# Ledger of designs, part 33: designed miniproteins, single chains, continued (2)

Each design is a single chain, and the fold is of that chain. pLDDT is the mean over its residues in the fold that is shown.

## One batch from the design tools (miniprotein)

Design m5203
Fold by ESMFold2-Fast:
Structure m5203 (fold): chain A 85 residues (1-85)
Amino acid sequence: SLAEALARVDAVIAELRARLQEVLETTSDPAEARARARALFREAADRIHDIAATLPPADAAEVLGYADRQLRALAAEYQARLAAR
């Protein structure tokens, strides 16, 4: 269902946030931290596309739009935190 798909997206975003926090705590080199973050965002995007692929087109569009907004917000948060350390 759409509700189950949105819950799965929230779980992917929560896992991504935790893994990004680990990168910030364990990686002192900014270039390495950016490269690791890019790989994690790509992995999360792939998982979200797999979730959307199982849904009707209208529900898939809603899930992808929601996920895009969440990923952009998280990317901005991560960049700010990386710059502040």
Scores: mean pLDDT 89

Design m5204
Fold by ESMFold2-Fast:
Formats: sequence, C-alpha cells, structure tokens
Structure m5204 (fold): chain A 70 residues (1-70)
Amino acid sequence: SKIEELLLELKARGGTPLSEEAKQLVRDFLKKLGVPEEQREKIVEELERAKLSDEQVKELLEAIEEELKK
C-alpha cells in the first residue's frame, strides 16, 4: 500500500522528511521560471520520493536553471 511505502521511506530517512522550507524554495524557484502550479507540485512530490536532502535539492534547482538557460 502507499501508506506502507511512505512508512518505509520515513524509516529509511531516519524520520527526517524533506523540510517545508526546502519544498517552498522549490515551489518559489519553479514559479519564477513560469512552471505551472500542477507541474510544480508534481516536482515537489518527486523530490520527496527521491529522499533528497535540502542541500541536494538546492543543487538540483541550480542544475535545472542551467538547463533552462540553454
């Protein structure tokens, strides 16, 4: 079930999910780039599932910005 999968992910992270500040940073960054709200929320969900740290999320946002400059 999705609940069992979420519990497994939380245990694997040591009970420290991606911070609300990091999620908001992602939303604000993508909004600046003109990404639609539905796609912004999908990206936030994918980052949560990927078990990325706040620092890894910041690095990913930098990489996305560089790709969009091309």
Scores: mean pLDDT 67

Design m5205
Fold by ESMFold2-Fast:
Structure m5205 (fold): chain A 65 residues (1-65)
Amino acid sequence: AALPPEEAFLQALELGAKGHQAAKEGNYEEAIKYYEEAIRVAEQAGLGKLAAELRASKEEVEKKK
């Protein structure tokens, strides 16, 4: 089941932040996992703009592998 939009937005932001932290530490596999989960949460809640921004962040990390 999809999360409420408010909760989904906050959870996606938290997961995205964890992805950014992992990427800064060089943990690219972990960063990608966090971004994938954040994207899923955003997509399930219909947060298309946030999902697109998270996909861009994931793509940046994938280029560093």
Scores: mean pLDDT 81

Design m5206
Fold by ESMFold2-Fast:
Structure m5206 (fold): chain A 74 residues (1-74)
Amino acid sequence: MEEKAKELLKKGREAFEKGDYETAVQYFEEAIKLDPENVEAYTLLARAYLKLGDVEKAQEYFDKAVELMKKRIE
């Protein structure tokens, strides 16, 4: 499962770098579905939503990433 989530993150980053933010969102959402505690996936998804102009969704996913980081630090 972790290897598949990493592959999806890689494909999402490649789509993001090409400016295909809608495809990047799809890959990052699939990565989160496989690894729901992956902080990097939430951060990348938030950045993709910022590029699409969806500030509210971007903030939601950034808040989720922060929440998960705090949970790991205790």
Scores: mean pLDDT 82

Design m5207
Fold by ESMFold2-Fast:
Structure m5207 (fold): chain A 93 residues (1-93)
Amino acid sequence: SLKDKVLEAAKKFAEKNSGKYANEIFKLMDSLNLTPEQKKKLREIFMELLSLKGKYFAKLKQVTDPEEIEKLRAEYKKKANELIDEIQRILDS
């Protein structure tokens, strides 16, 4: 579904230190019959995800210990997945 494409694009956006998928996500959202309130909430969540991934990749540049890297990766994945789950709930509303 179109909603599944938004979720897939959000997952790809979370995986890469790149803004490339943000434009794809917003184009897909424009194709959905979403309320202004849903669009606002989704934008806020994507901005939070962008902030989260920026902090994560910045911190990765400062650490060399493999154990610390794995802990950072696990923490980031958990938080990113929570935001993606929230996106899904809004799309299903």
Scores: mean pLDDT 80

Design m5208
Fold by ESMFold2-Fast:
Structure m5208 (fold): chain A 80 residues (1-80)
Amino acid sequence: AEEAAEALRRAAEAAEGLAKKAEEAGIREAAELLREAARLAREAAEIAREKGPDDPEALELLRRADELARRAGELVREAL
């Protein structure tokens, strides 16, 4: 049960690292989207810890985080 929450916390940390790199590259919108994705992943981790990894609210937050990360990836590709 704790493993899913830990994986989501690690994913949030990775997203924050990517956000910093995007900001350093001048891709500010991508950095903002990645920071928001990290925030949603942390919220999903907390809900998964309390209610379990298959909780509908945790899954919805994770889907939103994934969509923001995809949009950030598109902005990075367009900037390169």
Scores: mean pLDDT 81

Design m5209
Fold by ESMFold2-Fast:
Structure m5209 (fold): chain A 83 residues (1-83)
Amino acid sequence: APPPSLEERAERLAEEFGRLAEERLGKEVGEIAREIFLELYRRQLEEGRLSSDEILELIERLIKERGNKELAEWFEELIKESE
């Protein structure tokens, strides 16, 4: 089997994240979450310098720029639960 590409891995993670968001907040928010995660992962791969904290800050920023309040609140709760 061919090795999973970086894009394929990113798509799978984005799909899982989007699916979780969709179950909690609806399909529209799930699609936004998926797009944000995929864009973030691509940027991280290109630059190769983002720390975990920088990644979290970038996700929060991208969510805020898209104006989705429900996704932003859910992401904040996920961060709190992981601590």
Scores: mean pLDDT 68

Design m5210
Fold by ESMFold2-Fast:
Structure m5210 (fold): chain A 97 residues (1-97)
Amino acid sequence: MEEAVELLKKGIDAADAGDAETARQYFLEAIRKLLEEGASEVDLAVFEIAVATMLAYARSQGRDDIAAAFEEALDVGYRAWQAESREEGIKLIEEAL
């Protein structure tokens, strides 16, 4: 959990710096760590709310590149979480990185 939270913070810092690609990579790495650590549906929901909130903020500020990075992270995260196995979910994230 601590490692996933630190990756999420790095992604937010990259987004604030205007680095959409670095932000995207850190968000995907955070989801991967959550899957590896056996995160609960509640942990995923909290992550989704945080990223969706940042997406809304980026959109309100006209930061389309940053918003796209958050949207891609949410999409890949949803697909990874819906995968037939944790291993397949992790593979989907690694392919997106």
Scores: mean pLDDT 75

Design m5211
Fold by ESMFold2-Fast:
Formats: sequence, C-alpha cells, structure tokens
Structure m5211 (fold): chain A 87 residues (1-87)
Amino acid sequence: SELDSPRLPEVLARLSAEHPEWRQRPAFFPFVLGVAYYEEGRLEEARRFFELAIELDPEFREAWRQLGKVLEALGEHEEAARYFELA
C-alpha cells in the first residue's frame, strides 16, 4: 500500500502519547506519516507528507520544524533555515 511505513504504528502511538492535543489537528495523520518516513530514511516521502501537513494546518509549527530537518538531510540548507525561522 502507499502507506507502507513499518514505523507508522509506533510513531502514531508515541506522538499520540507525547502530544495528545495534536490528535485533533487536521495535519496530525500526514504529520505522523512524515515522521515515520523520516525515521525510515525515506526523505522524499517525508518531505511530501510534511508539506501536506503545513498545507492542511499552517499554524502547526512543529510541521515547519520537521520539514526543515528533512530539507537539511536532503542538503537543501538555505531552504531548511527558512523553515526553521517560520517554526
């Protein structure tokens, strides 16, 4: 399936426990997928899901921060710095 990250159930459980308030955010599920793909080293998938999270919930500053980390890992250091400033 397109949602084929083996870490998804663990990341969902962890983030739900650490930040129960995030469960109600429209960006929560794409954000969880972004984190799961990032932890798997699937940086292009992680980028797409964090971009979707920001589109659905621009006020979710943690999504901006996580996208910055993905961009930094992809070598896009100048773009990453801008996302960290927005976070």
Scores: mean pLDDT 85

Design m5212
Fold by ESMFold2-Fast:
Structure m5212 (fold): chain A 62 residues (1-62)
Amino acid sequence: NEEGLKAIDEGEPKYLEAMGNEEAKEKVKKALEELKEAVEKGDTDAAQEYSAKIAEIVNESY
C-alpha cells in the first residue's frame, strides 16, 4: 500500500520527536519497521496490530 508506506515515512520523525522516553522511541521504531513490513506484504491483521501498538505507545508517552 503506497499511501500507507508514505504516511509511515512522513510520520516517523514526528512520532519520535513527540517522545521524551528513549525506551518508548525504540519500541515505536521497532513497531514502525514491523508495520512497514506488514503493509508491504499486505498483511492487514498484522498492520492493524502494529498500528494500534504504536498509537498506544505514543499515547502513554504523553
Scores: mean pLDDT 68

Design m5213
Fold by ESMFold2-Fast:
Structure m5213 (fold): chain A 61 residues (1-61)
Amino acid sequence: MSLATALSLYHEGLEAFEEKDYESAVKSFEEALKILRELNAPEEVIEEVEKKLKEAKKQLE
């Protein structure tokens, strides 16, 4: 998987989050994180996506 794929999934998650589709946002953020971790992306990038994932999960209760 490529960095471009991870960024695409992250943006898809952000759009779902804006639309309050938190279930889709969680799935997109989890897939993006999996790719970013496989690529050894900078910790700062991983932390930002993890923060958004946590926010989305909190909305689902």
Scores: mean pLDDT 83

Design m5214
Fold by ESMFold2-Fast:
Structure m5214 (fold): chain A 64 residues (1-64)
Amino acid sequence: MKEKAEKAAEAAKKAAEAGDAAGSATRPYQMGLVGDKELGLKGAQAGQAGDAEKAAEYAVRSAE
């Protein structure tokens, strides 16, 4: 599961860096990389706020 968590974190971070807050919020869900819905939602909220680091952190935690 660590590989999935790292992949989710990188996808969320890249989307946020590109200014795609919606992409950073939904990409881990679309790829099926998030296991914990509540942590995934927190990651989506951080991505929408443009906080790439927090979005990546929650994506990693949700995929574990």
Scores: mean pLDDT 61

Design m5216
Fold by ESMFold2-Fast:
Structure m5216 (fold): chain A 101 residues (1-101)
Amino acid sequence: AMRGLVVALLETPEERATFRALLPDLQRNGDDVVVAEVLHDEAGRPVGVEVRLVSADGREEVTRRELPAERIRELVEELRALFADPATTVEELRDFILSIR
């Protein structure tokens, strides 16, 4: 069986908590996971993005970038548009997220 690929965008701390709760099940299913997370400061303002790649075998790669709030908004809007387009493949979503790192 081919391994699955799961791609996610996390914009809130609540979405992060939900994702962390699901991650062990995704890894058990043999899925590779690629995640973009919006990082916030103490005031709740977006200050950067984290790209996380988790392989089914437990290997993890994490990259963080500080970005202006306007650039974070543009990236989130582009990624949301890709998620909304039924012609977008999961591989294209992965490649877009990995390009942010």
Scores: mean pLDDT 79

Design m5217
Fold by ESMFold2-Fast:
Structure m5217 (fold): chain A 87 residues (1-87)
Amino acid sequence: KALELAKKAIDLAQQGKYEEAEELVEKAEEILKENPEDAEAWLYVGHAYFLLGKYEEAIEYYEKALEIDPDNEYAKKYLKEAKEKLA
């Protein structure tokens, strides 16, 4: 459920529907607080925050995904990109 909501939030953000995207990613985040072992869902929540321009939050969630799945190449790539946005 969290992954599905985060993926939908990404689609909405890409359409410029930022308010709707933020509502869905916040719902995904609440579900993940109860089921924190879903590395893929943390990665997609991070992507949604990245698209919303919330780079500090994106970094936090990419790091969370890597804590669960440290070999995830996509999480490493997007973590670096998000950090570059803050530099």
Scores: mean pLDDT 82

Design m5218
Fold by ESMFold2-Fast:
Structure m5218 (fold): chain A 91 residues (1-91)
Amino acid sequence: SELVEEAKKILEKAAQLLAENPDDEISRGVAELALATMAAVARSQGKEDIAKKIEEAGDRLLAATQAGASPEEIQRLVDEAKKEIEEASKK
């Protein structure tokens, strides 16, 4: 679905931004806004399960980057989040 594909792309872009700029407050704010907007779009379409998975992924990515997670660890979180969003869409 278009929503699932958009959510996956936003997760990849947010994770890349956070990985490249781990100490940058503006990059964190942009990533948070993008993920929150994507979750709001999913919720507006009645896709609450997808919205929750996007929010959970955002929280995990932000926590991991604040803890100094490696790019490898960040990519692992993105891959798991994409899988969870895909699974939430399979009703």
Scores: mean pLDDT 83

Design m5219
Fold by ESMFold2-Fast:
Structure m5219 (fold): chain A 68 residues (1-68)
Amino acid sequence: ASAAIEAFRRAGVPDGLIEKFEELIKAGKPLSIAEREVVKEWNRLAEEAYKKGLSDPEEIKKFAEEKL
């Protein structure tokens, strides 16, 4: 779990999604399922930002942080 959290932080995943990952693990979800759920939600937020006209990575990250 700690290695996955470190990887998420290094990849620029928002803290809110990392906390969600930790809660999924705490709830007894398998590691692979918890990782998939976090990636799926991150992709959904990024797609929503893109549809709003945001194309800059930093703007997309800020948009996702505001949605969490």
Scores: mean pLDDT 77

Design m5220
Fold by ESMFold2-Fast:
Structure m5220 (fold): chain A 68 residues (1-68)
Amino acid sequence: KAEELLKEGQELYKKGLEADRNGDTETAIKLFEEAIEKYQEAIDIDPNNMDAAANLLGAATNLVSLKN
């Protein structure tokens, strides 16, 4: 289940990067927030999932960049 959530988060993150690249900042923010939620759910199921933790940090960093 955690692996499934990680993959869903990664798909949302990729869509967020594509939206950001196309100048759709609002869509990119929403997609990064959704990706973070999926990564958080993966960590809640498997707290030792370093891949989910790393991906969450990446998505959070991009989200902060877009909001400032």
Scores: mean pLDDT 83

Design m5221
Fold by ESMFold2-Fast:
Structure m5221 (fold): chain A 108 residues (1-108)
Amino acid sequence: MSKEEIEEAIEKAKEAIRNSKSVREAARNVVDVLVEFGFDPREVLEVLEENVPVTGEDYKNPNPKASRKEQIAIIILAAVLEAIELGFDPSELLAALREEIERRLAAE
């Protein structure tokens, strides 16, 4: 993705959190954003299970040369940071994201 596309994905992920009524709805909406931007649910699951090295600086100034896994990690980080700001438990959101992806993979 271009830097502009990563920034758009970040903003849509934050909107997904802001517009959600529950952690499960937030997780579904964030996964929908990742799929909209061309990420495979399996790639997203790998990022959630791996310690992909991204920081707040990567979120604030996205590297256009970031790997697909780093791009996914930045978008997830943006969603988690927005969730914390709104009073959601980040651990519950990360668990719900994993459960939503596993549900989608099982339905294939």
Scores: mean pLDDT 78

Design m5222
Fold by ESMFold2-Fast:
Structure m5222 (fold): chain A 61 residues (1-61)
Amino acid sequence: SLLEEARRLAAQGVLLEAQGDLVGAADKFEEASKLYRQAGDLESAERADARAAELRAQAAA
């Protein structure tokens, strides 16, 4: 399902963040957000977008 794939991508983002790959993590959360939005889970989509934005800001610092 779209929700299962979105959760899988978000989990990959968490793992990449733990490894210090902030850009890779942000990319995964952006992909997850797109699938959450397609599935109608707007709250999870907004949370994933916010986390991606924070990770990109950290990478730019």
Scores: mean pLDDT 89

Design m5223
Fold by ESMFold2-Fast:
Structure m5223 (fold): chain A 91 residues (1-91)
Amino acid sequence: MIETIRVTKPEELPAAVDRILASDADIILVIVPNKGMARQLAAMLVARGAEVLEEGENYIILRLPNGKVVVIVSEKASKEDIEKAIERAKE
């Protein structure tokens, strides 16, 4: 199962982290406005024990300590980029 979380402003990042960690989904897709917020969210998840698996032009893929995968994409990512990132997350 894939859960989608949208973040529109930096003030929402702490709540997004808590929601990601509490999710029952196997893959969590997080949509952020830009690459800077994607990197900021990734750093917050790494501080909670997540591991960065891959960083692309418009996406970051992380694994949580519980084995769940987080795919962070910017709104500038194409549909094809998002689909490819999700496919890589399934590996």
Scores: mean pLDDT 83

Design m5224
Fold by ESMFold2-Fast:
Structure m5224 (fold): chain A 78 residues (1-78)
Amino acid sequence: AGAADAEAAGRGGEAATEGLKAGDAARYAGGVLAALGAGLSAALNGDMAGAAEGAERAAAAGPGGRVAAEAARAGAEG
């Protein structure tokens, strides 16, 4: 268990490092900030469900957000 978690963290770290070299870190940060902004806007309007959805999207837009989006698109197209 611990070894598998360390391996997953290591691969995530390598992907993050390659993303930084490719400039993807800024895109990940941009996606997270956009989702947080939408969630905050919903919260300010009293839409707590929208705020919670915004928080979930922010988490998804972080590391692996692109992979999740591509998988969802492939599923929709298939």
Scores: mean pLDDT 53

Design m5225
Fold by ESMFold2-Fast:
Structure m5225 (fold): chain A 58 residues (1-58)
Amino acid sequence: MVEELAEEIARKIRRIAEETGLSLAEAAARYVSELGVDIDAELGEALSEAYRRVLEEE
């Protein structure tokens, strides 16, 4: 579940980077800031995992 959510988030971050020309790290920061409120423990773990996967790809 967390792994599937992390992959989905990583996919969205890559898309933001492609559409905006930002680096993957900058796109990840933008995604997190746009996400807003009520990040629970599961979503927080998925975000951390997605960010790690995106940076490993770069």
Scores: mean pLDDT 71

Design m5226
Fold by ESMFold2-Fast:
Structure m5226 (fold): chain A 84 residues (1-84)
Amino acid sequence: MSFEQILQEAREKFLNNKPFTDEEMERILEMIKEIVELAVKAGLISKEQGEEIIKLAEEAVEKKNNYLLLSVAASAVYLYQQLK
């Protein structure tokens, strides 16, 4: 599944007031971690900026804050698009 597809499915669930499953939240978190690693390696963001993004995503999962998780995911996918 592409990063764009993961984000689209998450947006559709959020707009329809459907809760994310633990598996869906974990998938979104893994996507964010992968994108951040690529962005740091490419020099688009610093290691410290990457760590802060991951921390925010992990806090969103722990608190089950779907809006924060979706916001971080959207920003991460945007960052991924800058890598191309």
Scores: mean pLDDT 85

Design m5227
Fold by ESMFold2-Fast:
Structure m5227 (fold): chain A 85 residues (1-85)
Amino acid sequence: ADVAETPEAAEALELARKAIELAKTKEALAKAIAAALLAAGASLLARLAKERGEGPDSPKMQEARREARRAVELAREALELAEAA
């Protein structure tokens, strides 16, 4: 998938989408959107690294994976807020 170059970014996007669907408060919605944007940014960074011929263990690819993992964490927080409301 063009938008989810890392497995964690794909997971974050799915969790964020579910959180957006369930969000009943502005706070939950804002966190879900922030998670989706972070996941998209991680995917873009990974794609740029791949286009430049950088390997899976390159600094940019490592950065993309770190951002994707943070996006998953934020998406889980957003989903918990959406489900708690």
Scores: mean pLDDT 78

Design m5228
Fold by ESMFold2-Fast:
Structure m5228 (fold): chain A 61 residues (1-61)
Amino acid sequence: DEELERKRREAEELVNQGKETYDQLKAQGDKADPRTGALLKAEGHAVYNKAKIRAQKLLAE
C-alpha cells in the first residue's frame, strides 16, 4: 500500500531524528560537568528509544 510506504519513510525519518538528538545531547554531555553530562546522555538514550518505539507503532497503525 502507498500509505504503508509513506509511513515507512516517516518511521525512518523519526529514527534518524532521534539518533541525531542522541548524538547532539551526547556531545553536549561531554562538554558539561559529569553530573549534567550523565543526565544529558540519559535523555539522549530515552529520546532515541522512544523514536524507535514510535516508528514501530506508526507502522502498526
Scores: mean pLDDT 83

Design m5229
Fold by ESMFold2-Fast:
Structure m5229 (fold): chain A 78 residues (1-78)
Amino acid sequence: SEELLKEAEKLVEEIDRLVAELKARGASSEQILQAEVLRGLALISLGVGKVTNDYEFAVEQIKKMLEKIKGILKGEVA
């Protein structure tokens, strides 16, 4: 679905924004590393979705990565 692909792309854009926010506010190197790993996993999930045309699974995985990054922003460990 083109709509699900666009949703997945927007979720990745939100992840990029949150990672940039972590860096801008001077988060620890450990927090930044955890967020970058989660961002990488989100990008892999998007790539798998594009290859398999299974965007529902990609969206769900990216949402999970996004929620973990939001947890890091709150001072939680991913």
Scores: mean pLDDT 85

Design m5230
Fold by ESMFold2-Fast:
Structure m5230 (fold): chain A 71 residues (1-71)
Amino acid sequence: MSEELRKKAEEAIKNGDADTAVDLAIELAQRGDYEGALEIARKASEAGADPVKVTAAYLLAIGAQIEKELA
């Protein structure tokens, strides 16, 4: 499941849909794949994604990671 989302995000970046990759990074974070979410958000940011969306994805991914580590 999360690996499939990562592949879709990588393909979106390759096709110039960096904003779509950020949306997929947010979905990865919501599913608990905070590592994948951070990686995809960073790659999307480098590809020119909306910085507001990138920031939201980073905050969600970091929050999910902290919650898991503190549980």
Scores: mean pLDDT 78

Design m5231
Fold by ESMFold2-Fast:
Structure m5231 (fold): chain A 73 residues (1-73)
Amino acid sequence: AMEDLEKGLELLRQGKYEEAVEYFKKAIEKDPNLAEAYLLMGVALLRLGKDSEAVKYFKKALEIDPNLKPLVL
C-alpha cells in the first residue's frame, strides 16, 4: 500500500527503475484502486523504455481517477 508506494518513489528518484516497478506492483496488489501506484508504475516503465506498457498503466490510473488527465498528457 502507501509504504510500498513511498519505497517505489524513492527508488525511482535514485534511478533504480526495475526495483521501483517491483514496489509499485506490490502497492497495486495490496490496493488495486490506488491510482497513484498505476501512475508511478507508468513513469517507471517509461524510464525503462517500455512505452506501450506505460500507456496501459496510465490508462488504468485515469480510469480510477480521471482528475489525473492533465498530469499524464
Scores: mean pLDDT 78

Design m5233
Fold by ESMFold2-Fast:
Structure m5233 (fold): chain A 68 residues (1-68)
Amino acid sequence: AVPLDEEVKQQLEKAKELVKEALKEGKKIGELIEEAKKAGIDEGALQQALKELLPPEKLKEAEKLGLE
């Protein structure tokens, strides 16, 4: 397994909280991505959080919106 340092873990936790809150509020995936960018969340951490928290169909939508 690739070791995660504390900064990577903190970024992943922030990304997960943002994704959970956005899903609870019914925000569109595009709005979620924009909020993450404005909050300075790492793109890799955001991708990992989306992969864990989104159903496959919504994950594909996020990938189309610039999360390759």
Scores: mean pLDDT 73

Design m5234
Fold by ESMFold2-Fast:
Structure m5234 (fold): chain A 85 residues (1-85)
Amino acid sequence: MQEEFDLEVEVALELIEVAIAKNTYERLKKQNKPFSKEDIEWLEKLIKRLEEVLARARELGASPDVIATIEANLKEAKELLEKAK
């Protein structure tokens, strides 16, 4: 139960960070500005954390919906990083 709760909190926080990254990209794009080096490094670290939480979710037998949500957000984060480079 504690491990499941900790995983749910970690997933929620990382999904919020993906949403912030997407919002930041759209705002910068409207201003014709690139992602900063710090933004790129943050996004790269977020992708690594999402990969790690996905592995843990699979090991803990998380629901298919939770796994699918993490996979979708990981894909979006990777696509955003590709556009930012």
Scores: mean pLDDT 80

Design m5235
Fold by ESMFold2-Fast:
Structure m5235 (fold): chain A 103 residues (1-103)
Amino acid sequence: MKLSPEELAKKVLEKIKELEEEISKDPDIKKYIDQLKPYLEKGNPLAILLAARLLRYVKPSEELIELEREAVENLYENLEPNPELIKLGKELMEKYPELRYIE
């Protein structure tokens, strides 16, 4: 299924709402999700990928693995460089090394 950046951002935001309880169990994950929300509302492809990876880390599921795969494809098709998001992504991958093993 090929979603637009806006549709994919909406799907990620819906999953954030659905997983609010799980996200709230880790204050650092909640902080990162809150930092990503303004970029997600704008459909930023890197923010979509970073949020999808955080959701998969919080609650691993086939649906969230597929969402991350869709986010990776979206990033390649709609790359929008953002230095603040790149920095946040590096910090996130250093803190949660397991996220590096998902392509």
Scores: mean pLDDT 76

Design m5236
Fold by ESMFold2-Fast:
Structure m5236 (fold): chain A 72 residues (1-72)
Amino acid sequence: EAEELAARAREEARRGLEALEQGDVDAAIEHFRRAGRLLAEAYAALAKTEEEAKRLEAKTAEITAETIAQIR
């Protein structure tokens, strides 16, 4: 499952890069968002336990919130 999610993420990232090459920024953003989502799911699936996956998600969210607070 994780490997399949990562493979799909690579496909979305590739499509995003092709959109950028064509100058379609909106399409590129949407493809990159999908790729990021799929990679996050793949990473969570590779975690040793559900608890570890949740801890990684919480830590990432905290770091993101701190970064947003700094650029406010």
Scores: mean pLDDT 73

Design m5237
Fold by ESMFold2-Fast:
Structure m5237 (fold): chain A 71 residues (1-71)
Amino acid sequence: SREVELLVRLGEAALELGKDAFAQGNLELAIKLYEIAIELYKRALELDPDNEEARAGLEEAEALLAEAKAA
């Protein structure tokens, strides 16, 4: 669906902004952006449980969130 596509693209955008924030040393912003990405991907998976892009994005976002919290 168009909603699933939009949620995945928004999740990807939040994830990339989170990576940029992390690279700049802004851990607080990186954590918030990764949490936003996680929520967007989770919502995409509620609508389409078989969405491979949303599942992969969720796994990456959760791993990056754990890394940022450990930093």
Scores: mean pLDDT 90

Design m5238
Fold by ESMFold2-Fast:
Structure m5238 (fold): chain A 80 residues (1-80)
Amino acid sequence: ATSPAARALLDEEVELSLALMEKAILEIEYKNGKISEEEYKEEMARLDARIAELEARLAAAARAAAAEDPAFAAAMGARV
């Protein structure tokens, strides 16, 4: 079974991936003229703040996982 530390790491990685995907979609929408520059800057600032928060949480989860399996933590860190 997946350890609690590994599950927490995966959950944080999923949230980070979703935030990064939202950022990529926002960049595409701005490039295609679907949103204003003001909306783009506001949403990018919001997403950047959330990504920073999620990266900090992922780092904490990775440290917990590294206590059990350093190789697993390193592999997960390389993915994000």
Scores: mean pLDDT 74

